# Designs tried in a protein design run: designed miniproteins, single chains, continued (3). Part 50

Each design is a single chain, and the fold is of that chain. pLDDT is the mean over its residues in the fold that is shown.

## One batch from the design tools (miniprotein)

Design m9722
Fold by ESMFold2-Fast:
Structure m9722 (fold): chain A 65 residues (1-65)
Amino acid sequence: SSDKIAELRKEIRELVMREAEATLKFLLARLNGDEKSAEKYQEESERISREIQEKIEQLNKLLSE
């Protein structure tokens, strides 16, 4: 439905912003030689990326009804 599509688009936008933030923190940690923090932020970015993929699949399902 149109309402559910709008909700998923909003959720995807919010997740994309969070992923961008995690990626920035990862890059800054690498520049500072903080390998432990870099690993943490890379893992966080990967988890958010998986969530984005799941939401996109849900959106595609609704659009193909």
Scores: mean pLDDT 88

Design m9723
Fold by ESMFold2-Fast:
Structure m9723 (fold): chain A 72 residues (1-72)
Amino acid sequence: MEERERFEREVLVGVVLLAAAVIRTVAEKENPPDLEKIEKARELADRAVRLEEEDAPIEEAERLLTEAMELL
């Protein structure tokens, strides 16, 4: 239970941070958003969320969220 709750929290926080990064990127006037990178980041975030539903190791979800954030 505790490990699952930590996993859920970490994935949720990662998704929220990624969403904030996307919003910041879209709002950047001098650097127009790279829609392809945003789409790839979304795919990685979706995969991380699915890993949480499958009770996969936290480390895998964290890796995907990190890759998504690095794309932005």
Scores: mean pLDDT 67

Design m9724
Fold by ESMFold2-Fast:
Structure m9724 (fold): chain A 61 residues (1-61)
Amino acid sequence: SEEVRKRIEEVAKQLKAAGYSKEEIRKNVRFAVDYLAEKRGWSEEEREELLKYADEIVDKL
């Protein structure tokens, strides 16, 4: 959802501002996506698309 994508961007930017490396940020946001996918019962396609989006956001940092 748009709200989840917005949250991924916010968390990534906050971690960057706090001095975390791109690799540490990637690990954190990917873990959060996987956790939410399991908890909320997301489809595999939605989970994979959000993981791809998270990677793209981190790479742009």
Scores: mean pLDDT 81

Design m9725
Fold by ESMFold2-Fast:
Structure m9725 (fold): chain A 91 residues (1-91)
Amino acid sequence: MIEELEEIIIELSKLAGKEIKEGNNEDVKEEMLKLIEKIKEILGSEVAKKIADEIVRSVVNKESEIELAKKLAEILGLSQEVIEKIIEKLK
């Protein structure tokens, strides 16, 4: 479960970064929605909504993939050790 959430955060952060660089892309949006649906299945609709809202905020503000990943991991309640591993994979 934790390793699956780690991978989902990394992929969502990369997809958000791609949307910032390339603009609105339907394939990127479809992949993001699939990953958000997985979060909903694992942790419920409230957490999935918080994740979706944070991604929108990050894209609008053109924030780095690392900053988004930190915020998503905090929303998911992941440990500092897991957050550091996510950051290292995004460098």
Scores: mean pLDDT 81

Design m9726
Fold by ESMFold2-Fast:
Structure m9726 (fold): chain A 91 residues (1-91)
Amino acid sequence: SELLEKLKKKLEELKERLKELKKRAEEINASDDIKKQIDDAEKLIEDAEKRLKELEANPDAPVKELVLLQMHVMAASATLYVVERQLKKQE
């Protein structure tokens, strides 16, 4: 449960970061490649939110589902990091 709470907080942070990066990409008219990566990150975050809700509702969730949630959160974080680096290069 502690791990689930930590993942929930990290996911909330990723959602805020996504919002900020989407705003920056729009302001600088970022490349289609960057826009696609932002869309990919948004989908990973949405999938992670669905998995999180399923885990919160399931009192006997298998460990593999928690591992998959961790992987999705890490993938979203990595994608947003790449996007942020690319946006800085276009400034």
Scores: mean pLDDT 83

Design m9727
Fold by ESMFold2-Fast:
Structure m9727 (fold): chain A 94 residues (1-94)
Amino acid sequence: SSIEKIIKSFKEALDEILNSSLSDEDKLRAIDTYLRLMRHEIEKIPDKEEAKKLLEEIEKVVKEYIKQLNEEMAKKVEERLKDIVEEAKKWLEE
């Protein structure tokens, strides 16, 4: 499905960021960029039910990745995820 392809690409991007030689600050910027891209992908799905499924899968992926981060990075990524989830939920309710 299109959702499976989006999620696979998102997981691969996050893994590459995690294993990169980038500074924590640059990793955080890259993660934020991909989270915003995922919000955009949600907004492109015409079916609200399928859009909700993509949001749920994104949350699951990010929660698993947070477990691999140091405490400071994990907190910052969790805050960014909460913002993106809130924005996506508001769009889904409209």
Scores: mean pLDDT 86

Design m9728
Fold by ESMFold2-Fast:
Parts: sequence; structure tokens; C-alpha cells
Structure m9728 (fold): chain A 63 residues (1-63)
Amino acid sequence: MDKLIEASRRVDWRTVFLEMGRELASELGKDTALKVLQSLADSFSGYPYLQSALNEAIKELEA
């Protein structure tokens, strides 16, 4: 388990979530994309690094 979590921390999750949010915004609109990313951040409350990456992606999409 720890090795998988450590490997996960090496992924640039900010860029992954930002690209996902941009694709969602293109298909469903920016407001819907932001709601999806916010819901994911709530789901990852036990993983601060993922929640931080999602919050950064949300900020860039709002700008």
C-alpha cells in the first residue's frame, strides 16, 4: 500500500486535474466542470496532496 501511495505522489496531479477540468468545461460548461472538481476534492479529504492539486486546478479554471 505505501509503495503505491508513494508512486501516486510522484504524479503531477495538478496538471492531470486541470486538463480533466478543461475537457469537462469544453463539453459541459465551466460551472459543471468546477462542481465536478470540487466534488472530487471532497472525496479526497483523506489525501491532502490530491485535494491540494484539485484546489489549484479549480483556481486556474476560475481565472
Scores: mean pLDDT 77

Design m9729
Fold by ESMFold2-Fast:
Structure m9729 (fold): chain A 60 residues (1-60)
Amino acid sequence: GPDIEDFIEKLKAKVEELKQRIEELKQSRPDAVFEIDVLEGIVALHEGMIAFLEAKVQQA
């Protein structure tokens, strides 16, 4: 429904924001491996949530 679609859109926006921060960190501090790995893990969790919600919308 529209509420789920809005939430997916917000999660996708957050993923793009996090990816930009990761790329900025890789450029300014490529030695910050732990911080980069943690942020990439957070992106993976958000992408997992998006996939779950998109699957639920597709079942409708």
Scores: mean pLDDT 84

Design m9730
Fold by ESMFold2-Fast:
Structure m9730 (fold): chain A 62 residues (1-62)
Amino acid sequence: TVEERKQAAIEEINAKRPSVEEAIQILADYGIYLTDDQRAGLEEAARQGLDLVFATVHIINR
């Protein structure tokens, strides 16, 4: 399901602690495609020093 794919993507992001670009690619590999606004939001969260896992969960779940 979509929820299972989101959880798998988040687990991989948590394990790897990637860059924003790599996190976006991991999401895409699991079939989770971010809008341009969601990508901008994730990049801004990372720029502000927010946890990537937390920011990703918030953005993909609204």
Scores: mean pLDDT 83

Design m9731
Fold by ESMFold2-Fast:
Structure m9731 (fold): chain A 75 residues (1-75)
Amino acid sequence: SSTDLEVTKKTVRAIALVTEVEVAVRAGRPISPEEMAAILDELREILDFVKKNRPEDTKLISALEKMIAEVERLA
């Protein structure tokens, strides 16, 4: 379905954003507060989309919540 494709696209985007933050932090590369806020906002929008459109996918929701918590700790 078009919703399944959109969930998949957003999940891939979330993984890419988290990976970018983790790689930057491990490499000691600075991330600006503005860039970090934008990443967190996008991750939260992805989580909200999944909660609204696939509330039964508790495994994916939990994974996205964990990703957001990890990025928030690094902000």
Scores: mean pLDDT 90

Design m9732
Fold by ESMFold2-Fast:
Structure m9732 (fold): chain A 83 residues (1-83)
Amino acid sequence: EIEELERKLEELIELALANAPVEEVDALIDEARPLLKKLLTSEELSKAKDEGKKILDEVQKNPDMDPREVLERRRKILLELAE
């Protein structure tokens, strides 16, 4: 359901805000993937995976940047793909 996907994305933002380890953020993204597969086409799912990796790369390259802003921008893209 869209509500469950939105909840998972909010959890990702909260983890980033709490300065959680990248490993915990990655694990939550992995848990969201089965839900995304039900809402997205194969092409949309592939695009979402690529964007997820870019989020982690951007956070690691710029640790002083607010990761919450990065996650919020990506969250909007994921929600649009899921409707």
Scores: mean pLDDT 61

Design m9733
Fold by ESMFold2-Fast:
Structure m9733 (fold): chain A 62 residues (1-62)
Amino acid sequence: GRVAVFRTYTRLTAQGMPQDQINQVIMDVGRQTGHTDFARAMVNARNNNDMDRMRDLAIAAM
């Protein structure tokens, strides 16, 4: 679900994975879980450095 997409983002960010690789993995998890729109919203928030949007998406995932 959305929790899996968000947890993947948190884990890969903590591991220091490059942003473009994290974005690719998030989109893959989004497709596998049927939450592609949520994954795309996270990628857009990351690309815009929108920390407030990332926080809102974290709340929506839980």
Scores: mean pLDDT 79

Design m9734
Fold by ESMFold2-Fast:
Structure m9734 (fold): chain A 75 residues (1-75)
Amino acid sequence: SLEEKKKKIKEIFEEAKKKMEKEKDVEKIAEIAREARFKVMELIETLNEEDQKELLKLVEEEEEKIQKLIEEKSE
């Protein structure tokens, strides 16, 4: 269901955030973020346009949070 996919997307980004918090190398942090995005896009790619649009909005919101975390780690 759409709700189950939203939960999975949030779990993927939450796991990525946990890995990023433990990592000090900016290049590795960026790699973790890219891998999370790739996994999420694989979940979305086979869905209808309406579901894709809703999930992509969630992805944008979660990516904004990740970007803020990266900026906070960069002094």
Scores: mean pLDDT 80

Design m9735
Fold by ESMFold2-Fast:
Structure m9735 (fold): chain A 84 residues (1-84)
Amino acid sequence: MRPEVLLESAERDVEGLEEAAKVAEELSINSLLALRLVAGVAIDLAEEAVRLSKDEELKERAREVARRAEEIRRKLEEAIKKKE
């Protein structure tokens, strides 16, 4: 897979996750668990883009996406804990 395609996929996932995180307290536990899995996939895709790319600008952009996904995963984990 080209690193640009991996990064674009991770960015789309993160944008959707950011919107879902705004209403996380209203979501079911099963929905939050599914979103947490998507956040993990977005982190993996962004980290793979960093490994495969030789373009420093793309690497920095991918690291930013990974950080955003990690922050969202933490917020989702907090919402899950409040419902358990």
Scores: mean pLDDT 85

Design m9736
Fold by ESMFold2-Fast:
Structure m9736 (fold): chain A 97 residues (1-97)
Amino acid sequence: MAEEEARKLIEKGDDYMDQGKFEEAVKLYEEAIEKAPEGSLERALAYQHRGIAYDKLGKYEEAAKDYEKSAEIFEQLGLTDLAERSRKNAEEAKKKA
């Protein structure tokens, strides 16, 4: 399923994050966003993880946008705690921009 493809791409991106390869991680999360169905949990996770990678790269405006996108999807899915965390990450990224 498209969700499984997206999740595998997120996992590969996470491996690159652990290695400090943030630009390579961004590319994998970008593919995950494209593969994940619109409004899916996997798309929300891919935005969140790409936001973290952008934050690590000092790309704070891009990070904030991705955190806001993930929060919107998490909220639509009823995942309020995850949405709140993503909104806080977006606010912190905006302060650094």
Scores: mean pLDDT 89

Design m9737
Fold by ESMFold2-Fast:
Structure m9737 (fold): chain A 70 residues (1-70)
Amino acid sequence: AELFLDEAAVAALTPEQQIMLESSLLMSETGKREVGLEKFQELTGVKLSPAEYEERLKALVEAEVARLLG
């Protein structure tokens, strides 16, 4: 968890991806996917569907897991 949010690794991401990771913490804490999407939309102004948000978040998490395991 803490290693995943390492400042150097996060700095390599786009601002949108950084906000996506931050909003995913709210989703984990509340169990509500809408809260994460709402925060992302407020901070970036980018409008995604819940399905698009989940797909992009999954791809980002899988890429980071692959880096850690590789």
Scores: mean pLDDT 63

Design m9738
Fold by ESMFold2-Fast:
Structure m9738 (fold): chain A 98 residues (1-98)
Amino acid sequence: MKEYADEAIEAAERAAKAGNPVLAGGWAFTASHAMGYALGKEGADIGAERGAWAMEKGNVGRESAYQGARDGAETGYNGGMTPEEAAKASRILAEAAE
């Protein structure tokens, strides 16, 4: 999860710099969801902060990025997906978002 979350954050920064806020938001959501599911509530803040950081680096709306990352983390740690399903979903979303 951590390595995957790192890749998703980097992808979010690249998308933001390319001027694609929707794609950047999707990557930030993906990273936050993976961190939230793997680390529970402790991971939620880290995921949200990293997502917002990546958006800020790309000069994209920080507030919407942070909210998206927060929502992703909450969906992850509240359950709905097993850790294995969350990892698969995160990879699929990351690949599809490219």
Scores: mean pLDDT 58

Design m9739
Fold by ESMFold2-Fast:
Structure m9739 (fold): chain A 63 residues (1-63)
Amino acid sequence: MEKPTVEEQAERAVELAKTLELHRRYSRDALVAVLVRLVDPPEGQEEALARLLDELLAKHLPG
């Protein structure tokens, strides 16, 4: 299978966080940092991925 896009990897990371309820164990900032490391995006895309993950987490896991 071809390497997924950063957006597809972000969606998978959010689904993993939802399944494992990681948002209940980590602060928002810590969870975003963990998911960025898990996705391991191309150089220079970490900030864009972190923002996308924060937005997706806020949208799907508001509290």
Scores: mean pLDDT 74

Design m9740
Fold by ESMFold2-Fast:
Structure m9740 (fold): chain A 65 residues (1-65)
Amino acid sequence: MEVLRLTLRGVVGLLAERDLGFRPGDVVTITLDGDTAVLESERTGRRVTVSRETALSFYRAVLAE
């Protein structure tokens, strides 16, 4: 298991459109477990389970901002 934690600096299109309630300044925790990952917003408490590839794509998109 690996945990990535990041702060959103702006609007991130990849998963914000999935109504996870992400906003600039939000802290998102990505917990990687095998072929799946859990994304959690610390502000809203919302969680979503996605594939590892989807989670890594989100992480890369946030870093590209």
Scores: mean pLDDT 71

Design m9741
Fold by ESMFold2-Fast:
Formats: C-alpha cells, structure tokens, sequence
Structure m9741 (fold): chain A 58 residues (1-58)
C-alpha cells in the first residue's frame, strides 16, 4: 500500500499523469482514503516518494 500511494503521488505531482491512468478510479479513491485516515506510515510514504523523484527527476 505505501508503495502504491508513493507511486500515485509521483505520477500526479512529478510526471503530471493522472493516477487513474495507472490505477483504477476505485483504487485511487481507496489509496487516498488510506492516506487521509492515517492508516499508512507517512514517513515511509515520503521516503518512497523521495526515492522515485531522485531516480527519475523529470
């Protein structure tokens, strides 16, 4: 779950590709709800997100 949330944030904010192109609308909504409810480790999400940005900084 953490990796999917980080990947969603990476595509939307860095690649400027809507997450719905990579994940279903239902999956995106589920991942957003997990993130907003604090059911995932935000530090781990931020770490994975930073790794994705560093590996492909377009």
Amino acid sequence: MVEKIALMLYYENIKKIPAEKIFSKEEVEKLENLFLNGEVDLDEVNEKYAELKEKDPE
Scores: mean pLDDT 73

Design m9742
Fold by ESMFold2-Fast:
Structure m9742 (fold): chain A 60 residues (1-60)
Amino acid sequence: VPSAAELAAALGLARAEILAAVREGDTVTLGVMGISAEGRTVLARLRVRGGEITVESRHE
């Protein structure tokens, strides 16, 4: 599972927290809440497989 700092970098956010993590085989689905540089709250769903992070949804 990526660190909070790696998730923040991948999402372009000032900070991020993992709210939920679900493992299905070689894939981990993450629910993430973060804060943008402008102070906006961002909710995202990410998929992590083989060290690759894919942003599946993002809401600001």
Scores: mean pLDDT 79

Design m9743
Fold by ESMFold2-Fast:
Structure m9743 (fold): chain A 55 residues (1-55)
Amino acid sequence: LSSLSAEQLRDRGLELAAKGEVSEEVKTLFERSLSLDPNDSVARSVLDAVERALA
């Protein structure tokens, strides 16, 4: 399967989160984004928030 770029993964996760969707799918999008671009502080910050919400 062709994957999206780190930037596209982050943007998709942000779109879903902005619409109130907090799910394991959103978590996975940010995890994959950070795997490709670990320097993305926005993706890391949102991932931390999503993980806390899913606990």
Scores: mean pLDDT 78

Design m9744
Fold by ESMFold2-Fast:
Structure m9744 (fold): chain A 71 residues (1-71)
Amino acid sequence: DEEERRRLILTLAVERGYLPEKYKDKPDYLSTEELEKLKEFIREFQKENGLEDYGIADDETFELIKKELAE
């Protein structure tokens, strides 16, 4: 589901230092600046995992984020 995907993506972005702690495990409204940081996180994560770095979390990107959070 999109809400769960958003929550997981935000949580990992916080853990990786891209977003403030207040977004950890809780989807909330992001400012324009925070949205750009989130896109940068997604691009870097995609690049790190050998995926195309277009900055939008597709199903493959989400599965990898889920694995990272599960340890």
Scores: mean pLDDT 75

Design m9745
Fold by ESMFold2-Fast:
Structure m9745 (fold): chain A 87 residues (1-87)
Amino acid sequence: MLTEEQIKKIEELKEEFLNSKYRVEIATQLNMYAFGLIKFEELLKPTYDFLKRLVEEVGKEGAIKFLTEYFGIPKENAEKIVDEILK
């Protein structure tokens, strides 16, 4: 269960993402990785940094929720992405 602080952080990260100059690159790479079109090592630094910060600020459950609800990534794929960041 997400805390109110985690929900607020998700909203802040969503707004920050929308204002990012890298938003198109991050969204494109997240979808490409989710569909197995690129490997984790091929993620550009802005995409990796975004994912790492997302996991650090809202935790695994919050990051999975953000990726599934905001980017439309299937839950199983979102979980795999988060697990790769946590390695």
Scores: mean pLDDT 79

Design m9746
Fold by ESMFold2-Fast:
Structure m9746 (fold): chain A 70 residues (1-70)
Amino acid sequence: DPDKVYEALKEAKENGPEAWTEYMAKHVRELAREMGASEEKVEKAAEIVREKGGTMDGIIEGLAAALDLK
């Protein structure tokens, strides 16, 4: 649901960078699980996103690690 995604992103932005980072980590974790990644890889993806502060580079690196993509 795009409206719910937009609202969550807006709330995360208003609550500061930490809330944004957690929102992106949660979203990447859910996406990795849906794509069949193991729980170990799902958690590693979330860790990478948190380390990178929810940046696009962190999201790409996290998903690559979880899904064996380069």
Scores: mean pLDDT 74

Design m9747
Fold by ESMFold2-Fast:
Structure m9747 (fold): chain A 61 residues (1-61)
Amino acid sequence: PREAAREAIDGVVEAAKNRDAKAFQENLKRFREHLAQLTPDEAAELRAEYEKKLQEVADEM
């Protein structure tokens, strides 16, 4: 489940770089679905990773 959540984060980042709103929404939906299967602590860790990855993309642009 953690690996699937990280794959979804990577998909969101790629979609953001491509400005693909449809792919962004689909990967974000997958990420949320995988977070729901994790413990609260694991979900918080993955959410922090997600926010950091998006900030890194913004810094590159």
Scores: mean pLDDT 78

Design m9748
Fold by ESMFold2-Fast:
Structure m9748 (fold): chain A 80 residues (1-80)
Amino acid sequence: LDEEIKKILGEILSLFKDASEEQQTIVAEGALALYNAAYKGSEETKKEAIEALKKLLEEAEKMTPEELGERLRALADEIA
């Protein structure tokens, strides 16, 4: 579960490897917030986070780094 979350977050981060440092920081901060929220959660919460992240990854190519960072933070707040 934790390894799956890390893998999906890593794939999301890799989509923006060529973005500006500021944009990469926005996405990374969102990813870290979500990882921390999921880590403190139940097994059910982690499974829900994985499913939400899979859906977000599919849409991530249509999003700006700023939009994706906000969506990751919103998801973190929802599951915290």
Scores: mean pLDDT 80

Design m9749
Fold by ESMFold2-Fast:
Structure m9749 (fold): chain A 64 residues (1-64)
Amino acid sequence: KAREALEEFKAGKMSEQEAVTRLASEAQEKFGLDKATELMQEYARLRAEEGDEAALEKLAKAIE
């Protein structure tokens, strides 16, 4: 699930776009649309401030 997508991205087995898509789908299924939207907005902010990998790590942790 969320951790799996992050691990595959870090291992170079999955693109950033694919990892983000899987995490967004998992968040929506687990928390619903409103919370998933909040998590995606926070991811976009963290990505700009801390970089792609750090932002994905925090997103995956928030979903698990």
Scores: mean pLDDT 79

Design m9750
Fold by ESMFold2-Fast:
Order: sequence, then C-alpha cells, then structure tokens
Structure m9750 (fold): chain A 64 residues (1-64)
Amino acid sequence: MLSRDEAVARAQKLMRDVMENFDEYSKEQLQEVVDEIQGLVDRYPDDSTLRSILDSMKLILEQK
C-alpha cells in the first residue's frame, strides 16, 4: 500500500506523463488516469496536493 508521500509522487508523475503526451492519450486512457488519482484521493482525502492534481486532471479530461 502506498504511503501518502508515495501517493503524491505517483499522482505528480501521472499528471506529468499526461501533460508531456496529451495528444497520445485517448479519452478512455485519460479516464483511467483520473480513476487512479481518484483512488489516491479517496485513500488520503485530507491531502490538498492530491485533490489539486485530481481537479487539474478532471479539467484536462473535459478537453477530450
């Protein structure tokens, strides 16, 4: 099970990979990334960094 710091690092890496390769991601692939980050937020609901990353990723998904 990921620690909070590992969860934040994981979410940051996922967001970076999406931002660097946005055109390569389908809407379905972006939804999978959002779902993974949502799972991290659900585990650490008081972590503002994870919530911020999730909100940013949801906005990115809306553009597909």
Scores: mean pLDDT 82

Design m9751
Fold by ESMFold2-Fast:
Structure m9751 (fold): chain A 91 residues (1-91)
Amino acid sequence: SALEAALDAWVDAAAPPFAAHHGLSVETARRLLTFAAQQILLLLPESQRTPEVLLPLLDQVRDALLKLPPSQLTEDTISSIVTQVVDAHLA
């Protein structure tokens, strides 16, 4: 799908610098960023599950995660930040 292709392209571009910033493997960065994307899509209304909506929200979540130390890059923390970003978008 166009959404999956756009997400794959975004993760391919975002994961290497994210990994370098946190001292992680690119594989770990890809996993964390893909998890963030899946959480955004879960919280978005189906009509908004488009690249035009997803990618700016992913950029916001990535930027928030870049401010955190690697020890705080947990699924719970990512889910919390995603909820905050999506709730602000839907307000």
Scores: mean pLDDT 91

Design m9752
Fold by ESMFold2-Fast:
Structure m9752 (fold): chain A 59 residues (1-59)
Amino acid sequence: MKLSVTIETKDAEETLEKYTKVLGFEIKEVIEDDKSKGGIVKVVLQLGDLELEVTIKVT
């Protein structure tokens, strides 16, 4: 199953740590990695048979 989510946050690194360390997702691919204010971080995460494309907008 493939899902997509968009998150707005001041701290993209903290958001990714919640998904990987707390929820157990693995980072499969980093498509975009701009953690500066106004930047975009886009990663593909996987947990079992679930693939999650996360787009983070840094505010």
Scores: mean pLDDT 82

Design m9753
Fold by ESMFold2-Fast:
Structure m9753 (fold): chain A 87 residues (1-87)
Amino acid sequence: SSEVLEEVEKLIKEAEELGRELREKLAQATSDEERKQHLAEAIKRYEEILKKLEEVLKKAPPELRGYITTIVKLLRHEIERLREELE
């Protein structure tokens, strides 16, 4: 439905904005500790976006499930990548 697509687009924009904010913060970070704090905060925010996407997926019509599942997988991969950067 239009409402499902609008919610997905909103969540994609939130994730993109978070990515931009994180890149800016990492560029300005002056220590490993500061860098790790920014990464940890971003991971928590991405996890919240992921939870919202999973809820949208539950109510999505069949024709949109593949699209939303792809977005969910991409976000999970990004969260995993950021977790690896913490170590």
Scores: mean pLDDT 88

Design m9754
Fold by ESMFold2-Fast:
Structure m9754 (fold): chain A 62 residues (1-62)
Amino acid sequence: EEEKRAEEVQKKLRELAEELKDDPDKYTQEDIDFLIELYEEVGTSPESIERIKALLEEKLKK
């Protein structure tokens, strides 16, 4: 069950990364932190969370 949730979270993350390309100002560091907390709650692995966080932060910096 947690594995299924992690897969859905990964899909949503890919969609969010695409949205950030179109509307980068729409997201802030607080939004990223909140998303990371949600991923932790659904049981996403620490390694996956670290990669996701790095990707989102990198795109916001531009």
Scores: mean pLDDT 65

Design m9755
Fold by ESMFold2-Fast:
Structure m9755 (fold): chain A 81 residues (1-81)
Amino acid sequence: ADDVRAAHVQAMRIASSQDPRDATAAILAIMEDLIARTTDPALRALLRDGIARARALAAQGRYRDALMVLMTTLNRALRLA
C-alpha cells in the first residue's frame, strides 16, 4: 500500500512539472519498479496492462494520452492495494 501511494505521489509531481514526453518515460520507470516490488498477481496484471497501453500510445507520439493511461492505472492500483 505505501509503495503504491508513494509512486502515485511521485507520478503526480512529475506529470505536473515535466513535459508529457519526459513525464511519460519517468512514470513508466516508476511503474516498472512497482511491478518488481509487488507479489499481488492482480496488481501486477493491472500495472503491466497500463504500461503496455501507455507504451503503445507513446510510440505513436501520443504522450498526453499515455500519461492519462498511466495516472488512471496508478489510481486503480491505489484502490487495489
Scores: mean pLDDT 86

Design m9756
Fold by ESMFold2-Fast:
Structure m9756 (fold): chain A 75 residues (1-75)
Amino acid sequence: MKHIVVKGSGMEGRKGVEIAREMEAGDELTLIGASADEALEAARLAKERGAKLTVISKDEKALEAAKEEGAEVIK
């Protein structure tokens, strides 16, 4: 099992999404400060692959987007 932490939006958030696309079942990804679009795409990919996603953000839109796709969210 891999546990990867990615912090930031834009370039860093896109790297988080790329990591989510390559995840295997049982892998874990934590995104800190990702945008709502990045959080949503990563949550969809993690769900499809059976991986666990946690989103940590002060941005309510990012938290709600990830939560709707079944990710854990922390404010």
Scores: mean pLDDT 82

Design m9757
Fold by ESMFold2-Fast:
Structure m9757 (fold): chain A 55 residues (1-55)
Amino acid sequence: SELDELLERLRANPKVSESAQEAFEEDARSLVEAGDEEGLRRFAGYLRALLAHLE
């Protein structure tokens, strides 16, 4: 999924700490478990913006 690809890119980026990576993965899991489709869309948008800033 797009979210999985974004999380993989964050894990590969040396500017993103291990604790930050774990926090993003926890947030993604929480949204999936809640069935929050709008939240998942907003979160993916946030991760895209963050990666664009870091890259």
Scores: mean pLDDT 82

Design m9758
Fold by ESMFold2-Fast:
Structure m9758 (fold): chain A 76 residues (1-76)
Amino acid sequence: ELEEKIKYLQKLASVVDKRDPDLLEEIFAESFEEVMEEMPNARENPEEAKKKFIDLAIEKLTKNLSKEEIEKIKKE
């Protein structure tokens, strides 16, 4: 489950990185900041923090991609 999400995140990130690497950096930074704000005990729960980061990053990346781009990524 987590491995599949990581693979999906990497595919989404690679598409965004090719278009706008600065946007990718901002999305990752915002996702990390949001995890730290919502989970002040993230250091005690690194696995849960990692899962939350992955989910947030996927959500933010997906919002910056067209439906057509997302469908192409899913077909791989």
Scores: mean pLDDT 79

Design m9759
Fold by ESMFold2-Fast:
Structure m9759 (fold): chain A 86 residues (1-86)
Amino acid sequence: MKVKLEIEVGSDATVHITLKVPGKVTITNERTGETITLEGQGSTATLHLKKGDRLVIEGDEEVVGQVVTELAKSGAKIVSMKMTLL
């Protein structure tokens, strides 16, 4: 199932993401306008986050869930989350 997850970041953080599952995910930082697409297991990206940044993460629910886990493990504070089924 495809999902859209909207996250508000509560602290400055540099986050390193590696996809551990097959699939595709798109991460958009609404403050910077930057969009990163990760496709396939082993794909990597680095996010430079600031307090108050809003991230939009779209993809298959398993891939989106894995990205959220990586954000939390990297010390990014999440103030709010909203999930929409697509």
Scores: mean pLDDT 83

